# Designed miniproteins, single chains, continued (5): the designs that were tried, part 71

Each design is a single chain, and the fold is of that chain. pLDDT is the mean over its residues in the fold that is shown.

## One batch from the design tools (miniprotein)

Design m18448
Fold by ESMFold2-Fast:
Structure m18448 (fold): chain A 70 residues (1-70)
Amino acid sequence: DKELIEEVKARLEEFERLAEKYKWSKEEKLKWLKEFEEEVKKLAKDQKLSDKVKKQLMEVIDSKKKKLES
């Protein structure tokens, strides 16, 4: 739902803040995003989220991964 999407966005903002503060490598950032993606997939399954909400959550995470891989 909307609350979960906002929570995921907030966690991604915290990730960016921590990555800048501690000067994480590209590999460390990608590893964190991969682990976070798996966590979100598990949460979506446990919460029985709709396909639409799952797609929105994955698109937010994928957008961050693509920017790092560029």
Scores: mean pLDDT 79

Design m18449
Fold by ESMFold2-Fast:
Structure m18449 (fold): chain A 97 residues (1-97)
Amino acid sequence: MAEEQEIIKKALVKVLAGGELSDEELEEYRKAAEKLGLSFFVKSRVNLPGIARKVAEKLGAKDAAELAAKKPEDIVKVLKELDEEPIRELEEAVRKV
């Protein structure tokens, strides 16, 4: 739903600005991410600063204000694409040849 996309956007913008999510804000973000089918990787508090930076980079946003100007649907689309990359990187890291 559009409401879940807006929750994701607000959380990532706050984290990109150097803010930390409260436990209530993190729970709201996790519920929104779960409804959107996102993995445990993007729901982890420790991963959020890295995720926020990569989402901003993929959208061409230089700072939190530019990320805040992006559409919530575009942010979620990029976040879903990014969610697949860590799984692939993890598979490559554990695969010994």
Scores: mean pLDDT 73

Design m18450
Fold by ESMFold2-Fast:
Structure m18450 (fold): chain A 83 residues (1-83)
Amino acid sequence: EKIKKLADYILDPRKLLNTSVEELAKELGISKEEVEKIRNWITGKEKYVPDEETLEALAKEMEMSVEAARLYFESEKTPINTP
């Protein structure tokens, strides 16, 4: 359930950025620090790759290989001009 929600947020960056850090942390069951890393990755400010266990679960949910999921996280993100 939480992995499915995380995949949905990753595939919809606008929804992720429009949701508060506290709400995302609670909904996804992760730390606020982890949410901030994901937000910074989406906005191109930071590099972020989930741990192997989370990466495997996300790959399965997104119907892709673990290597494809890793490349998705490692891929360059266009900086977002949001305040």
Scores: mean pLDDT 72

Design m18451
Fold by ESMFold2-Fast:
Structure m18451 (fold): chain A 76 residues (1-76)
Amino acid sequence: MREELERQLEEELEKIREVRRKIVNGEASDEEIEEGWEALVRAAELALELAGIELSEAERAELEAAAEALREKLLA
């Protein structure tokens, strides 16, 4: 179970990275932004379930950067 949760979290983080890259490049569609937002929420849920395992500083920074990029696009 733990290994499966970690794998799912990594998959969601990859989606967030892809959406963030597209937003920065001005290539993100509204649908892609929505997918990225859903991935962010899912990643947060998985991270909370994995609360016993500390996320790396890089993973935390990545989540924060992705959330900020998505928020900026949604508000614009």
Scores: mean pLDDT 72

Design m18452
Fold by ESMFold2-Fast:
Structure m18452 (fold): chain A 85 residues (1-85)
Amino acid sequence: SREEGQARGLGAYARRNLAGTKEVVKKGEEQGITEVAQKGLEELNRELARIDEAVASGDAEKARAEASRAQDVSTKVQIELAKAA
């Protein structure tokens, strides 16, 4: 259905954003920013689980909310890594 299609699309977008941020986290860990990188990875993984649940529910509104949250979490993690660098 359209709702399920929208949920999947929003979920895919959010997952791509989080995957990109995970690469930044990995580089931060390699640079010795271990504690901040591990905390960031945990936050990103929690958001991935929420996205998966929203997509599984077929609820486009939930998926949209989680896509927005994924952007916020991604930005926060990148800022914290930059501050620790």
Scores: mean pLDDT 85

Design m18453
Fold by ESMFold2-Fast:
Structure m18453 (fold): chain A 86 residues (1-86)
Amino acid sequence: EIDALIAQGEALKQRTVSGLQQISYLASVLHQQPSPDMQVQVPQDGKQAVDLYKKAADLAKQKGDLDTAKKAEAQAKEVEELLKPL
């Protein structure tokens, strides 16, 4: 179950990174605004990734796997930092 949460979080993190890169490309290269759907979906995917990593960390702590918990918390923090400019 922990591995499934981490895998889902990683997939959403990848979508968040790709979405942010698309927004950056539209603004800096094409001088275009991101679509309303992108403005909603990218932060939503990122927030869901953070939630999944935090759930994985909590479950790992309950099992005494502090190393996995620390790694999951670090991933959650990384995604939170990616979302700050939004």
Scores: mean pLDDT 80

Design m18454
Fold by ESMFold2-Fast:
Structure m18454 (fold): chain A 85 residues (1-85)
Amino acid sequence: SKEELAREIAEEAKELLSKSPLVESIEVEVKGNVATVTATLSGDEVTARVMGAEVKREITEKYGDIAEVEVKVEGNTITVTVTVK
């Protein structure tokens, strides 16, 4: 299902973020074909933007044909939104 696929992709994004010692918390929410991963970091917005860009690159490389990946950074918070096509 699209929901199961959205969850799978979101869990991969969570694993990528979890490799960083700067990540304080990660939350994953899935609803229908959309999954949202929210990570809160120690450090500044520049660090969050760099980490967010790397996650977007990696997930888009693997899943870009079947899902759209959006990354938003606000302060020390990274939000990754995965929408399964």
Scores: mean pLDDT 86

Design m18455
Fold by ESMFold2-Fast:
Structure m18455 (fold): chain A 106 residues (1-106)
Amino acid sequence: MKKTVKRTLEIDLSEKAKPVFNDLIALTAQKLLRDLGAKEVSVKVDDASGQATSVATKPEEKINITLNGKSTLTMEVVFEDASDEQVEAGKAELDLAFMYAEFIAS
């Protein structure tokens, strides 16, 4: 069974916040792939420079994002053959990560 979970936020990060935010997103993707049964994690960034996408299908693959001023970030997680409990845990992890992302952006 294939399920997709998607979260979007608008952010404008200081230069000091960008590395912390990138690490948060990368660690969230790694946890989803390693511990929560995700098949794929993609992060799309839309800003003044255009659109970029970073994709990971294995925990050792690092999501790397570049943010240029006010940006729209979309994180999309694909579950294939994951349990309902794993999908719900994945949703909770995304919600927590996005809460922290908003805090970092503040």
Scores: mean pLDDT 82

Design m18456
Fold by ESMFold2-Fast:
Structure m18456 (fold): chain A 102 residues (1-102)
Amino acid sequence: MEEKLKELREMVREYLEALPDEIFEKIARGEPVKSEEISPEVHLLHHKLLFENGHLISEGIPLEELKKVIEEVVREYARSRGFSDDEIEKMVKIMVPSLLTL
């Protein structure tokens, strides 16, 4: 179980590292991001994350555990990029639902 959540953490981090700075800045401002603004590579990583979440849920891992892991990785990454606490909260609110099946 912990090994599968470790893989999820790595996938979330890979997705975040692939996002352009301008997209992060838009999310930090609470601005909408259009599908056309995202590269095919980032779309593929997003789809892989949604597939992995579905797989983990089917194996009995609770949605709240997936949410917790994704929130932790988003917060850690945003802090490493120098975003403020208010910007991190906006990013978590926008990105976590998008990275879950919710």
Scores: mean pLDDT 80

Design m18457
Fold by ESMFold2-Fast:
Structure m18457 (fold): chain A 63 residues (1-63)
Amino acid sequence: SKKEEIIKEFKKVYPNAPISDENIDAFIQAAEAGLEAFKTVPSLTEEQRKAVEEMEKIVELKK
């Protein structure tokens, strides 16, 4: 299912996250909130920029 792909991508970004079918929607919402928070930062570090890119991939998987 598409949820399996989303879970796999989440584990790449958050390897220690206890992610499951029951909480995948909450994790997607967390990624969306993270993206919104990073938009308020005028300049991103290299690590933050990579995190934003991974979060964007995850939220696109839900669409």
Scores: mean pLDDT 69

Design m18458
Fold by ESMFold2-Fast:
Structure m18458 (fold): chain A 88 residues (1-88)
Amino acid sequence: SAQTLQEINKLLSQANNLVQQGNIGEALNLLHEATRLMMTLPSDEQLYYIPRIEAILNEIEKFNLTFEQQVTLGVIQLGLAVIRLVSR
């Protein structure tokens, strides 16, 4: 829905701002929520958001992550990989 797309865009914007501030834990939590919401969308819209999420994850990977943050990053990356694999 349009409301879901607006929420995803808001979460991605907030996550990017948190990354710029060095607040990686909160940024990862917002990206996890954005990925969860994205999985409720049609496959063409899901594929549109994957590069945007991956760009923010690439910025996050430049930081020294805790074990819990590395696990959350891995869960998000796996979710994105599954979407790419099952999309027609």
Scores: mean pLDDT 85

Design m18459
Fold by ESMFold2-Fast:
Structure m18459 (fold): chain A 70 residues (1-70)
Amino acid sequence: MDKIREVRKKVLEMALKAREATPEQREKLHQEIVDLLVKELGLSPEEAQREADRYIEMPKERLEEAIKYL
């Protein structure tokens, strides 16, 4: 499996967990998504923050759909 696909799957799963999480846990998951994107995909911290914000704000149904079509 492509490394990009594996990282995207992990990010989407973490974002789904954030939807059911407390605000404190959501903040931790947001930081973990940023760290994954920087480490595994080589995104800048600024790009990783924007992507993490996008995934965390994404509706649950859209996250579930994205995981299904990976």
Scores: mean pLDDT 80

Design m18460
Fold by ESMFold2-Fast:
Structure m18460 (fold): chain A 74 residues (1-74)
Amino acid sequence: SAMVQRAQQLLARLDELEERLQSDSDQVTRDLMLRSIRNIKDMMQKAIRDGNQRQLDLVMRMADSLIEVIDKRL
């Protein structure tokens, strides 16, 4: 579905940001952002597996917000 395709694109973007964050010298911010990425990736993957469209929509919105915050920092 189009929603699952969008979710896969967001997962790929989160993977890219996770890699880029490894070089961040601010350990506290890095650790917080990495934890947030991992949590959202786990929730998104679970929503896809469960076919839970409502949860997937919610988690995708959370992912978009997190990506904006991290992109602004990097």
Scores: mean pLDDT 87

Design m18461
Fold by ESMFold2-Fast:
Structure m18461 (fold): chain A 92 residues (1-92)
Amino acid sequence: SEAAKKKAEEEIKKFLEEAAEKFADKLIKADSSAPGSPFLNRENALEYARDTILGKNTGKIKPTTEAGKEVEKEIIEQGKAKIEEIKKEAAE
């Protein structure tokens, strides 16, 4: 239904706002010992986290540290699971 679609969109938007901040902080911390990392710029880290959660990552910026790659995997796994959960709950 249209109501279910609207509910899912609102909950996904809220999740994106909260999750992007959390994962941006993790990316910055993971790369804290790599002074040339694009993730030391908070704006880059936020954009990367948001795009990765949505599956829209164009590969412009990529983790180069092992710790950063682990955070990327966490974003993909947790982001996908939460979006699917929201969609399923809204569609019932």
Scores: mean pLDDT 78

Design m18462
Fold by ESMFold2-Fast:
Structure m18462 (fold): chain A 80 residues (1-80)
Amino acid sequence: KTLVYEGKDITVEKALEIIKALAKQAIENNKVLKVTVEYKGKKFEATIRSLEEMEAFLEKLKKELDLKAKVNVTLTISPG
């Protein structure tokens, strides 16, 4: 596994942009993106292997969190 992004105290809006970009790159290269988003002690985790899984996770974050809320994000890429 390779750490590809680590962001602390970034907005949910920015986190969504970064996750979307890196998920697309991982999928295009037959890799898997593992995502951890932390908000006030809550963890949102996903393993993204497809655009459908990406969209589902992004929608979950939009429903659970305000776009201007601050989160910590860790993204790793693994072989597909």
Scores: mean pLDDT 85

Design m18463
Fold by ESMFold2-Fast:
Structure m18463 (fold): chain A 79 residues (1-79)
Amino acid sequence: MEAVVELTFSSKEAAEEAAEEAKKIEGVKSVEVEELPSGKAKVTATFESMEKALEAAKKLYEKYAPTGKLLGGSVTSKD
């Protein structure tokens, strides 16, 4: 079952860096970056399984949360 990781960053630059990290994770199918109002940006990454999505979310959270650049995120099943 495919799963989607959605992460919101304080800047487009931080989101693009996180998207490149997500593209290197095994099981990734697609990664998109969307610029939001107020200079924030959202990364949407689709993974082949919920397990891979949760591992990816954890790695990205551990890397970016201490920097203050990661504002929030979610992991959802794609069915």
Scores: mean pLDDT 81

Design m18464
Fold by ESMFold2-Fast:
Structure m18464 (fold): chain A 62 residues (1-62)
Amino acid sequence: SSRDELLKKVDEVMKLYEQGKLSPKEALEKLTDIMDEAGRLGDLESLQYAADAYNRVRKQME
């Protein structure tokens, strides 16, 4: 389903970020794109999952 695809996209972004293959800024940009897609689909659960990942990355930049 599209929802399973969005959850997988978040997990892939976080994996690449944790491996140092994405900078914090690149991870935030990709997570924002996923949040925008989830919002367009009305998928509140995937939106929340992506937003939680976004907030974790942002806290590590402080």
Scores: mean pLDDT 85

Design m18465
Fold by ESMFold2-Fast:
Order: sequence, then C-alpha cells, then structure tokens
Structure m18465 (fold): chain A 106 residues (1-106)
Amino acid sequence: KLKEARELLQKGYEAYKKGDYDTAIEYFEKAVELAKGTSLEGRAYDMLGHVYEKKGDKEKAAEAYLKAGQTYLANGDIDSAVTAFKKAYELGNEEAKKLLEKLGIK
C-alpha cells in the first residue's frame, strides 16, 4: 500500500511538472486514499494544495494545505505542519490561523 502511494506521488509530481494539473490531482487523491494515517497522506495533501494554487482555486488550495498540516501534526511532523498551516492561512483559511496560535506561532 505505501509503495503504491509513493509511486502515485511520483506520477502526480511528473504530471504537475508537465502542467497536467487534472491528472496530477487524480494521482494525488489516490495517494491520499492509499496513505491514509501516514506522513505520505500529508505530503499528498500538500501537493494537492500546490496544484490547486496553480489552477487559481484558492479555496481548494487552502483546504488541502489545512488537511496536510493536520495530517503532519498527527504524525509528529511539527515543522511541516506549521509550513502547511501558514500557506492555508495566507490563502484565507481562518481555522489554520487558530491552529498556528495553539502551536505558539504568531
């Protein structure tokens, strides 16, 4: 399962680099499903955030970064969580701001 999730992350990144954002989204969504509960799920959500930003969908990008941060935090990856929450807040997600405040970040 995790090997398949890593392969999907690689395929999604290849599609993203080529500008094939819809194909990248499909691969990253499948990676989220296969990697559920792991740091790879966080990475898949982080990559979804990047793709949605490139498509100009700020709301979906912010939600993806929020989910990435929550997943990183659940797996003890505090630095990645803070980075993801900052991106979500910058894109207008007020829940990410509250989570940053709880972590002592201003």
Scores: mean pLDDT 86

Design m18466
Fold by ESMFold2-Fast:
Structure m18466 (fold): chain A 74 residues (1-74)
Amino acid sequence: KEEVKKLLKEFEEAEKKGKEALEELARELEKQPEEVRRKAVEAMYYYHLMTVEGLSEEEAWELVEEAVKRREEA
């Protein structure tokens, strides 16, 4: 999921620049296809799991993959 990792980096950079950068990123994502928007949500969840929940990259990635699988099965 190299695209999710790219979106994660963009999210990290936007967070470091502050709220205005996060709002700008959100506006850009609204212009993107649904597939890209879904990957952005996955990247934000991945970031949340690592930074707020304190999970490792491997643990956070596993949970993101499980969430995607459950969504595709629904």
Scores: mean pLDDT 71

Design m18467
Fold by ESMFold2-Fast:
Structure m18467 (fold): chain A 98 residues (1-98)
Amino acid sequence: MEKIAQEFNEEMLKKLETVNKVLDAAQSLIERGETPTLGRIAREAGMSVETVANGVDMLLKAMSASPEIKLSPEVQEAVDRFRTLQNTVDERNRNLAA
């Protein structure tokens, strides 16, 4: 278990710079009242849509990781930020539908 958890965390840490740029761009869009789509995040972050999609896929994989795999603090922080942003978008969409 320890070796698998370590390899997973090391792979995630290598991609954290890209993930954090995606999260920062999504947060800026949400703060401006915009929906954070892949295209808007790509424009805001100065990245390709493919790079943004890869960052989002990595966050989704981290969120679905086995409970036996302990995420590093840096990876857990990124996952927690992603969940917070998703909840904010869901709440705004619910309020717009009301």
Scores: mean pLDDT 74

Design m18468
Fold by ESMFold2-Fast:
Structure m18468 (fold): chain A 68 residues (1-68)
Amino acid sequence: MDVVEAARESLEEARRLLEESKKTGRDLSGLVLGLARSALNAGIAAGDQELVKEATELIEEAEKLKKE
């Protein structure tokens, strides 16, 4: 059972939702934040610096989308 694999799936889902939100104008930022935070926690626990960076960037993008 790979925690990193599950986290990467959550991160990819969050990216798709963020793209859909930008494309359709619908605010899905809350869902993106939830999935990205889950991936961030898993990345920290596993010591996966790339996963931590990707999740952090996605959180920042989702917060920016929520403000606009």
Scores: mean pLDDT 80

Design m18469
Fold by ESMFold2-Fast:
Structure m18469 (fold): chain A 82 residues (1-82)
Amino acid sequence: SINEKIKEIANETDPKKQAEKYGEILELEPELVEAMLELITNNKIPKEKAKEIAKKVFEKVNKLKKPKKEEIEHAEKVIEEI
């Protein structure tokens, strides 16, 4: 699931392997931000690590999928609130 992939990234210390996992997530639905917020709210991922992952996912999604303005604004709000 998306939540399990996000947890794998949060626990990965090798930046090359971490980047590979980001690529896998980008092929899923744009609910990534919502899934990330759920994991942060439930304290299942360290806040600082979740913020880093959310920012990188948001940047890559914007480059590849051209998300809707509303989705971009939501993701920015989530990142700022972390």
Scores: mean pLDDT 61

Design m18470
Fold by ESMFold2-Fast:
Structure m18470 (fold): chain A 106 residues (1-106)
Amino acid sequence: GQKELDELEERFAKEAEALVEEMKKEGVKESEILEKLRELYERRKEEVESTEKNEEVRNEFLLRLRIGIEVLELERLRIEGKLSEEEFRKLVKERAEEIAKEREKL
């Protein structure tokens, strides 16, 4: 159910945050940290696709992971100077609004 999905997402978010913090302490380049985060998201996506038997929970979590991968790609472009801070925030906001609209629509 929704509570289980939210708990899974929160746990994954904490895992991702911990990975970033550890790599920053080790002096790893920001671009390499983003690559490792993308790998973590992709691996989790593959695991969920193969192991989660509840179709509703699976599809929703896969959607959230896909959005996370999209945000990581936008963050990489921002760090490389290909997107401004304002453009990055605008694109993330627009994507979040699209998902919120779809979630409210039955």
Scores: mean pLDDT 77

Design m18471
Fold by ESMFold2-Fast:
Structure m18471 (fold): chain A 97 residues (1-97)
Amino acid sequence: ALPPEFRTTLTGDLPAAAKQAPAIGEASGDVETGRALARVFELASKLNLTVELEVRRDDGRLTGKITIYKNGKKIVEAESDDLTEAARKVIEELEKL
């Protein structure tokens, strides 16, 4: 179990909707998003690339933008209302390199 202090901090940083009732489907989506993001980081690590993540939770969904840099230059950018879709697009572009 998480320490009480950590739980209090996490709860205080969450939007009101997330405090009331996170849906089980949201947790399942977060696991899938986590796997897609892990693949992005794995490919970026192999190619010596820098990953920048901008993540927001909106209506229970993880949304955001993934930007990949090579030698300080932006080479891939994907933004989506579904972070898993953004990660999938980045994976497809990185696999072409």
Scores: mean pLDDT 68

Design m18472
Fold by ESMFold2-Fast:
Order: structure tokens, then C-alpha cells, then sequence
Structure m18472 (fold): chain A 81 residues (1-81)
């Protein structure tokens, strides 16, 4: 469905954002706190874009859940470094 395709794109974008934040941390460009702040900003930008495109409240809530999981994944990976 269109909703599933949009959520898959959100997951893909956030997966890339996690990878980018980790690389910037490893390069010394961001602290752990800055990396987590950046991923939260990326998530907010994605949610804002979906809202501007007229996404349903249900889709927005699912996208927020994906953002929260991406933040948790980044935090987990940063702790393993």
C-alpha cells in the first residue's frame, strides 16, 4: 500500500541517518550527545514533511515509532563503541 511504501522510505532514511551519525562520531565530527540530537532532528524533519504532505494521524504515529526505534538503535551502537 501507499502507507507501507511511505513507512518503508522513512525506515530507509532513518537507517541511513543512523549510519551517517555513527560515521560522523567515528570521524570526531560529533559527540555522542550531538549524534543523538542530530538523529532526533532528522526524525522531526521527516515527521514535518509527512504532515505537510497530508499524512494521516495513524501514519504519523507509526513514523514516530520508527524514529524512536532509530534513536534507540543509534544509542545502542554508540554504547558498543
Amino acid sequence: SMEEELLEKVEEELKKAVETALEWYKQGLLSKEQALAWIRQEGRSIIDDLNKKGASEELIEKAKEIVEKAVEELERQLEEL
Scores: mean pLDDT 88

Design m18473
Fold by ESMFold2-Fast:
Structure m18473 (fold): chain A 63 residues (1-63)
Amino acid sequence: MKPLAGTNDEKEVEEILKDIKEALKMPDPRQRERRIVSLYIAGALLTSDPELRKKFFEEVEKL
């Protein structure tokens, strides 16, 4: 958790996790995989905090 209130990294990670959850509902497995991979990359690049990045991928594995 970042101690600085001015950062939205946690919110952005939560939004990406929501997008991944929605992508999992996609009927086309190729489009689903492509979308999920793009969201993984976006989440990894967005999180400057390695602890937040770790939490992101842990939550992704639960989906």
Scores: mean pLDDT 70

Design m18474
Fold by ESMFold2-Fast:
Structure m18474 (fold): chain A 84 residues (1-84)
Amino acid sequence: SPKLPEVAVEGALEATKGGGENGSKSASAGVSGIGAGVDAALSGSEEARKAAEEGGRKAKEAGKKGNAEEAARAAGEGAGRAGE
């Protein structure tokens, strides 16, 4: 199976750890965006995998800053690029 974008998942989890109720709400959006990126990677195209990896990297950086919404956006952009 294609490798999952673990970096994106780690970013969302880091955001959730610091955020309490607001972090949990934003992390739900982050998980949805990461799920789209994972689904794109699992579709099996090389371009989809690269886009998901780039989105995951950006999501991890946003997650470390405690911004789950930015993490979700980065993961979603990666998934969108994979769909192109």
Scores: mean pLDDT 58

Design m18475
Fold by ESMFold2-Fast:
Structure m18475 (fold): chain A 70 residues (1-70)
Amino acid sequence: MAEEYVKEARRHLEEARKAIDAGDFDKAQEHLGRAVESIEKAREYGAPQEVVDELMAGVRELADALRAKS
């Protein structure tokens, strides 16, 4: 169900943020990749566009932070 993929994406974004803060860039990259996979599945399974846009904005924010620190 789309809701489970949305929940999974949010969890991975939070874990990526924690990993960036800890300087664990490999873990951050892994969680960002997992978040993107979950967002794509959520979109495919009918998640609202506003939710998909919010999650993708989170990915961009964290990817930018990772690039700035790595």
Scores: mean pLDDT 85

Design m18476
Fold by ESMFold2-Fast:
Structure m18476 (fold): chain A 97 residues (1-97)
Amino acid sequence: SKKKRAEEMIKESEKLVKENPGTIEGARALLRRGMAYFELGDYDKAKADFERAAEIAEKAGDKRLLARAYRQLALVYEAQGDLEAAARYKALAEEAE
């Protein structure tokens, strides 16, 4: 059931990303899609989505969304065993608030 929910989330989020490129709504959809990729163990795709969401959030001045994206990046790096990168993104999330 988790796999089916993640696959459905990817489909729904992909549509929103295409319809709302470079927007806060698109960045929120990227966070949801990245989380679904993370649940499926696709860490590279999860990382790409979280990095793009962080870029959009930073340009828009959305500190909450930026902090969420950085926290998700920290989780991906931790899952990959890159504890130094994980610690760096945790610090960036605290700075963004």
Scores: mean pLDDT 89

Design m18477
Fold by ESMFold2-Fast:
Structure m18477 (fold): chain A 70 residues (1-70)
Amino acid sequence: MSAEEAIKRAEEAIEELRRLAPEHEEDIKGVENGLKKAKELLEQGDERGAATVAEAAYHEAVRLLEESLK
């Protein structure tokens, strides 16, 4: 997966999390900080680092979404 694709997937998951679980504001901020770091790494040319951090943010957002739907 490209860094750009990983970042896009993380952004989509965070947007969904904000719609379904806005009460998790603190957790959402943590995931958003991870996504911001991924974008900064990509701008610096660290495509592998950006992809890794974006994938971690995506997995955390999905975990929070699944917990919110229980």
Scores: mean pLDDT 81

Design m18478
Fold by ESMFold2-Fast:
Structure m18478 (fold): chain A 89 residues (1-89)
Amino acid sequence: MIKILELVSSEEEPSYYKIEYDGKIYYLSISAKLDPEDPEKVTFTIKVLDENRNLIGEFVFEKTIPLDADEEEALELIKEIIKEALEKV
């Protein structure tokens, strides 16, 4: 089970989400970049930090989000990539 405990944001950096996964604390940074030639193609970069904020994993996921996708569909996709990244560390 993934629990989002806190959003730690900075105006200089992508926001870090404090997440509890399988009883452990992680900080995840999620950056999204749109393909300039195809707005439905999004590259997500996930940085996974441990409880001491040491970088333990960095993952890149290429996803297609339809232009007609609702906000809920986009959030579920983000949750899936978070889970996939956490399963790899």
Scores: mean pLDDT 71

Design m18479
Fold by ESMFold2-Fast:
Structure m18479 (fold): chain A 65 residues (1-65)
Amino acid sequence: SEEDDEVLKLAEEIGERVKAGDPDWDGLAEKAIEVEKKLGKEISKEEAKNILKAAKAGESAEIEV
């Protein structure tokens, strides 16, 4: 669906910006919150930043073991 395409594009953009070393963690966290909201989840800005930092550290696709 169009919503699924938008979520995928936002998630991909966030991931690429994080890997490229974008210093705007606040802006990235805000976009991550929008992605999660579209997936029916509400997360805090702190949780969003932690997810993004884990991705930057080069963890596999799974954040949890």
Scores: mean pLDDT 72

Design m18480
Fold by ESMFold2-Fast:
Formats: C-alpha cells, structure tokens, sequence
Structure m18480 (fold): chain A 61 residues (1-61)
C-alpha cells in the first residue's frame, strides 16, 4: 500500500509499504537517508494508510 510520509523539511513522499509492517521496517530507507531512527514509543506501531509525520515518529540517530 502507498503511505504519505511528511519529511522534516515540509516535503512529502509516497512510500510503497507492506500492509501490517512495522514503522521501523517500512520507513527504513527514508530513515537511513536522513540519518534518523524511530523513537522508542513508536517501535511497536504498525503502518496504516494514514499520513506519517517523520518529525513526530523519528529522531536523529
């Protein structure tokens, strides 16, 4: 499924993810590119079709 990812710079990207995947696994390419990691409180969260704000769910690695 496609999920809208909001980047720290205010840009938005569409990411193709597997339904039921974790935020950490699904967002890994974007996180690696930005030098970020998923916050501890979001590690067990799964991807939904709802837009994801990276500033809310991730932090600098």
Amino acid sequence: MEVEIRLPGGQTVLLEVKEGDTLENALKPVLDALGMRIKEEYKDKKVTPEPIDLVEVAEPA
Scores: mean pLDDT 80

Design m18481
Fold by ESMFold2-Fast:
Structure m18481 (fold): chain A 95 residues (1-95)
Amino acid sequence: SRAEVRALLERVLAILRELAARTGDPRVEVLVAQVEVALAAVDDPATSPAALADLLDGVIESARALAADPAFSPEERAAAAEVARLAEEARDLVA
């Protein structure tokens, strides 16, 4: 449901805001903005399920890239991996 997708994305946003505060990395700030766009789209009646799925696919791709980045600490990569996992769960609910 859209409510479940919203709840997952709100959890993603909380993790990413903490990660942005710790890293100062502009890629994390870009991902925060991507998630905010997806959250605005969740209950917008103009947003199709396919369009929401595309937004979530972008979030997943960005989060996976951060989770694989050796410049991040193991804890920071684990946070990015959890973001990817939650976004994948949200993506499955949209399908």
Scores: mean pLDDT 88

Design m18482
Fold by ESMFold2-Fast:
Structure m18482 (fold): chain A 78 residues (1-78)
Amino acid sequence: EAERDAAAQAFADRKKPEIRRYLVEELGYPEEVAEEAADHGANAIHKALTDGLSEEEAWRIGFETAVRMAELLRERAA
């Protein structure tokens, strides 16, 4: 479990910058919103991997979580 947890965290850490880049460059979110949303996405990836899901499934869940959180964070700032 500890080894799986560490591997899951490493994968999430590698994917977080990619999510953040997409939110800023493709969707036009501010850097601050994208950073927080990408952190939520990375946490969702870590959870999915530790729950035994594939890297492909975890990436999809994390990406969708990040996009959803970016929308919510933008709404909360208004």
Scores: mean pLDDT 82

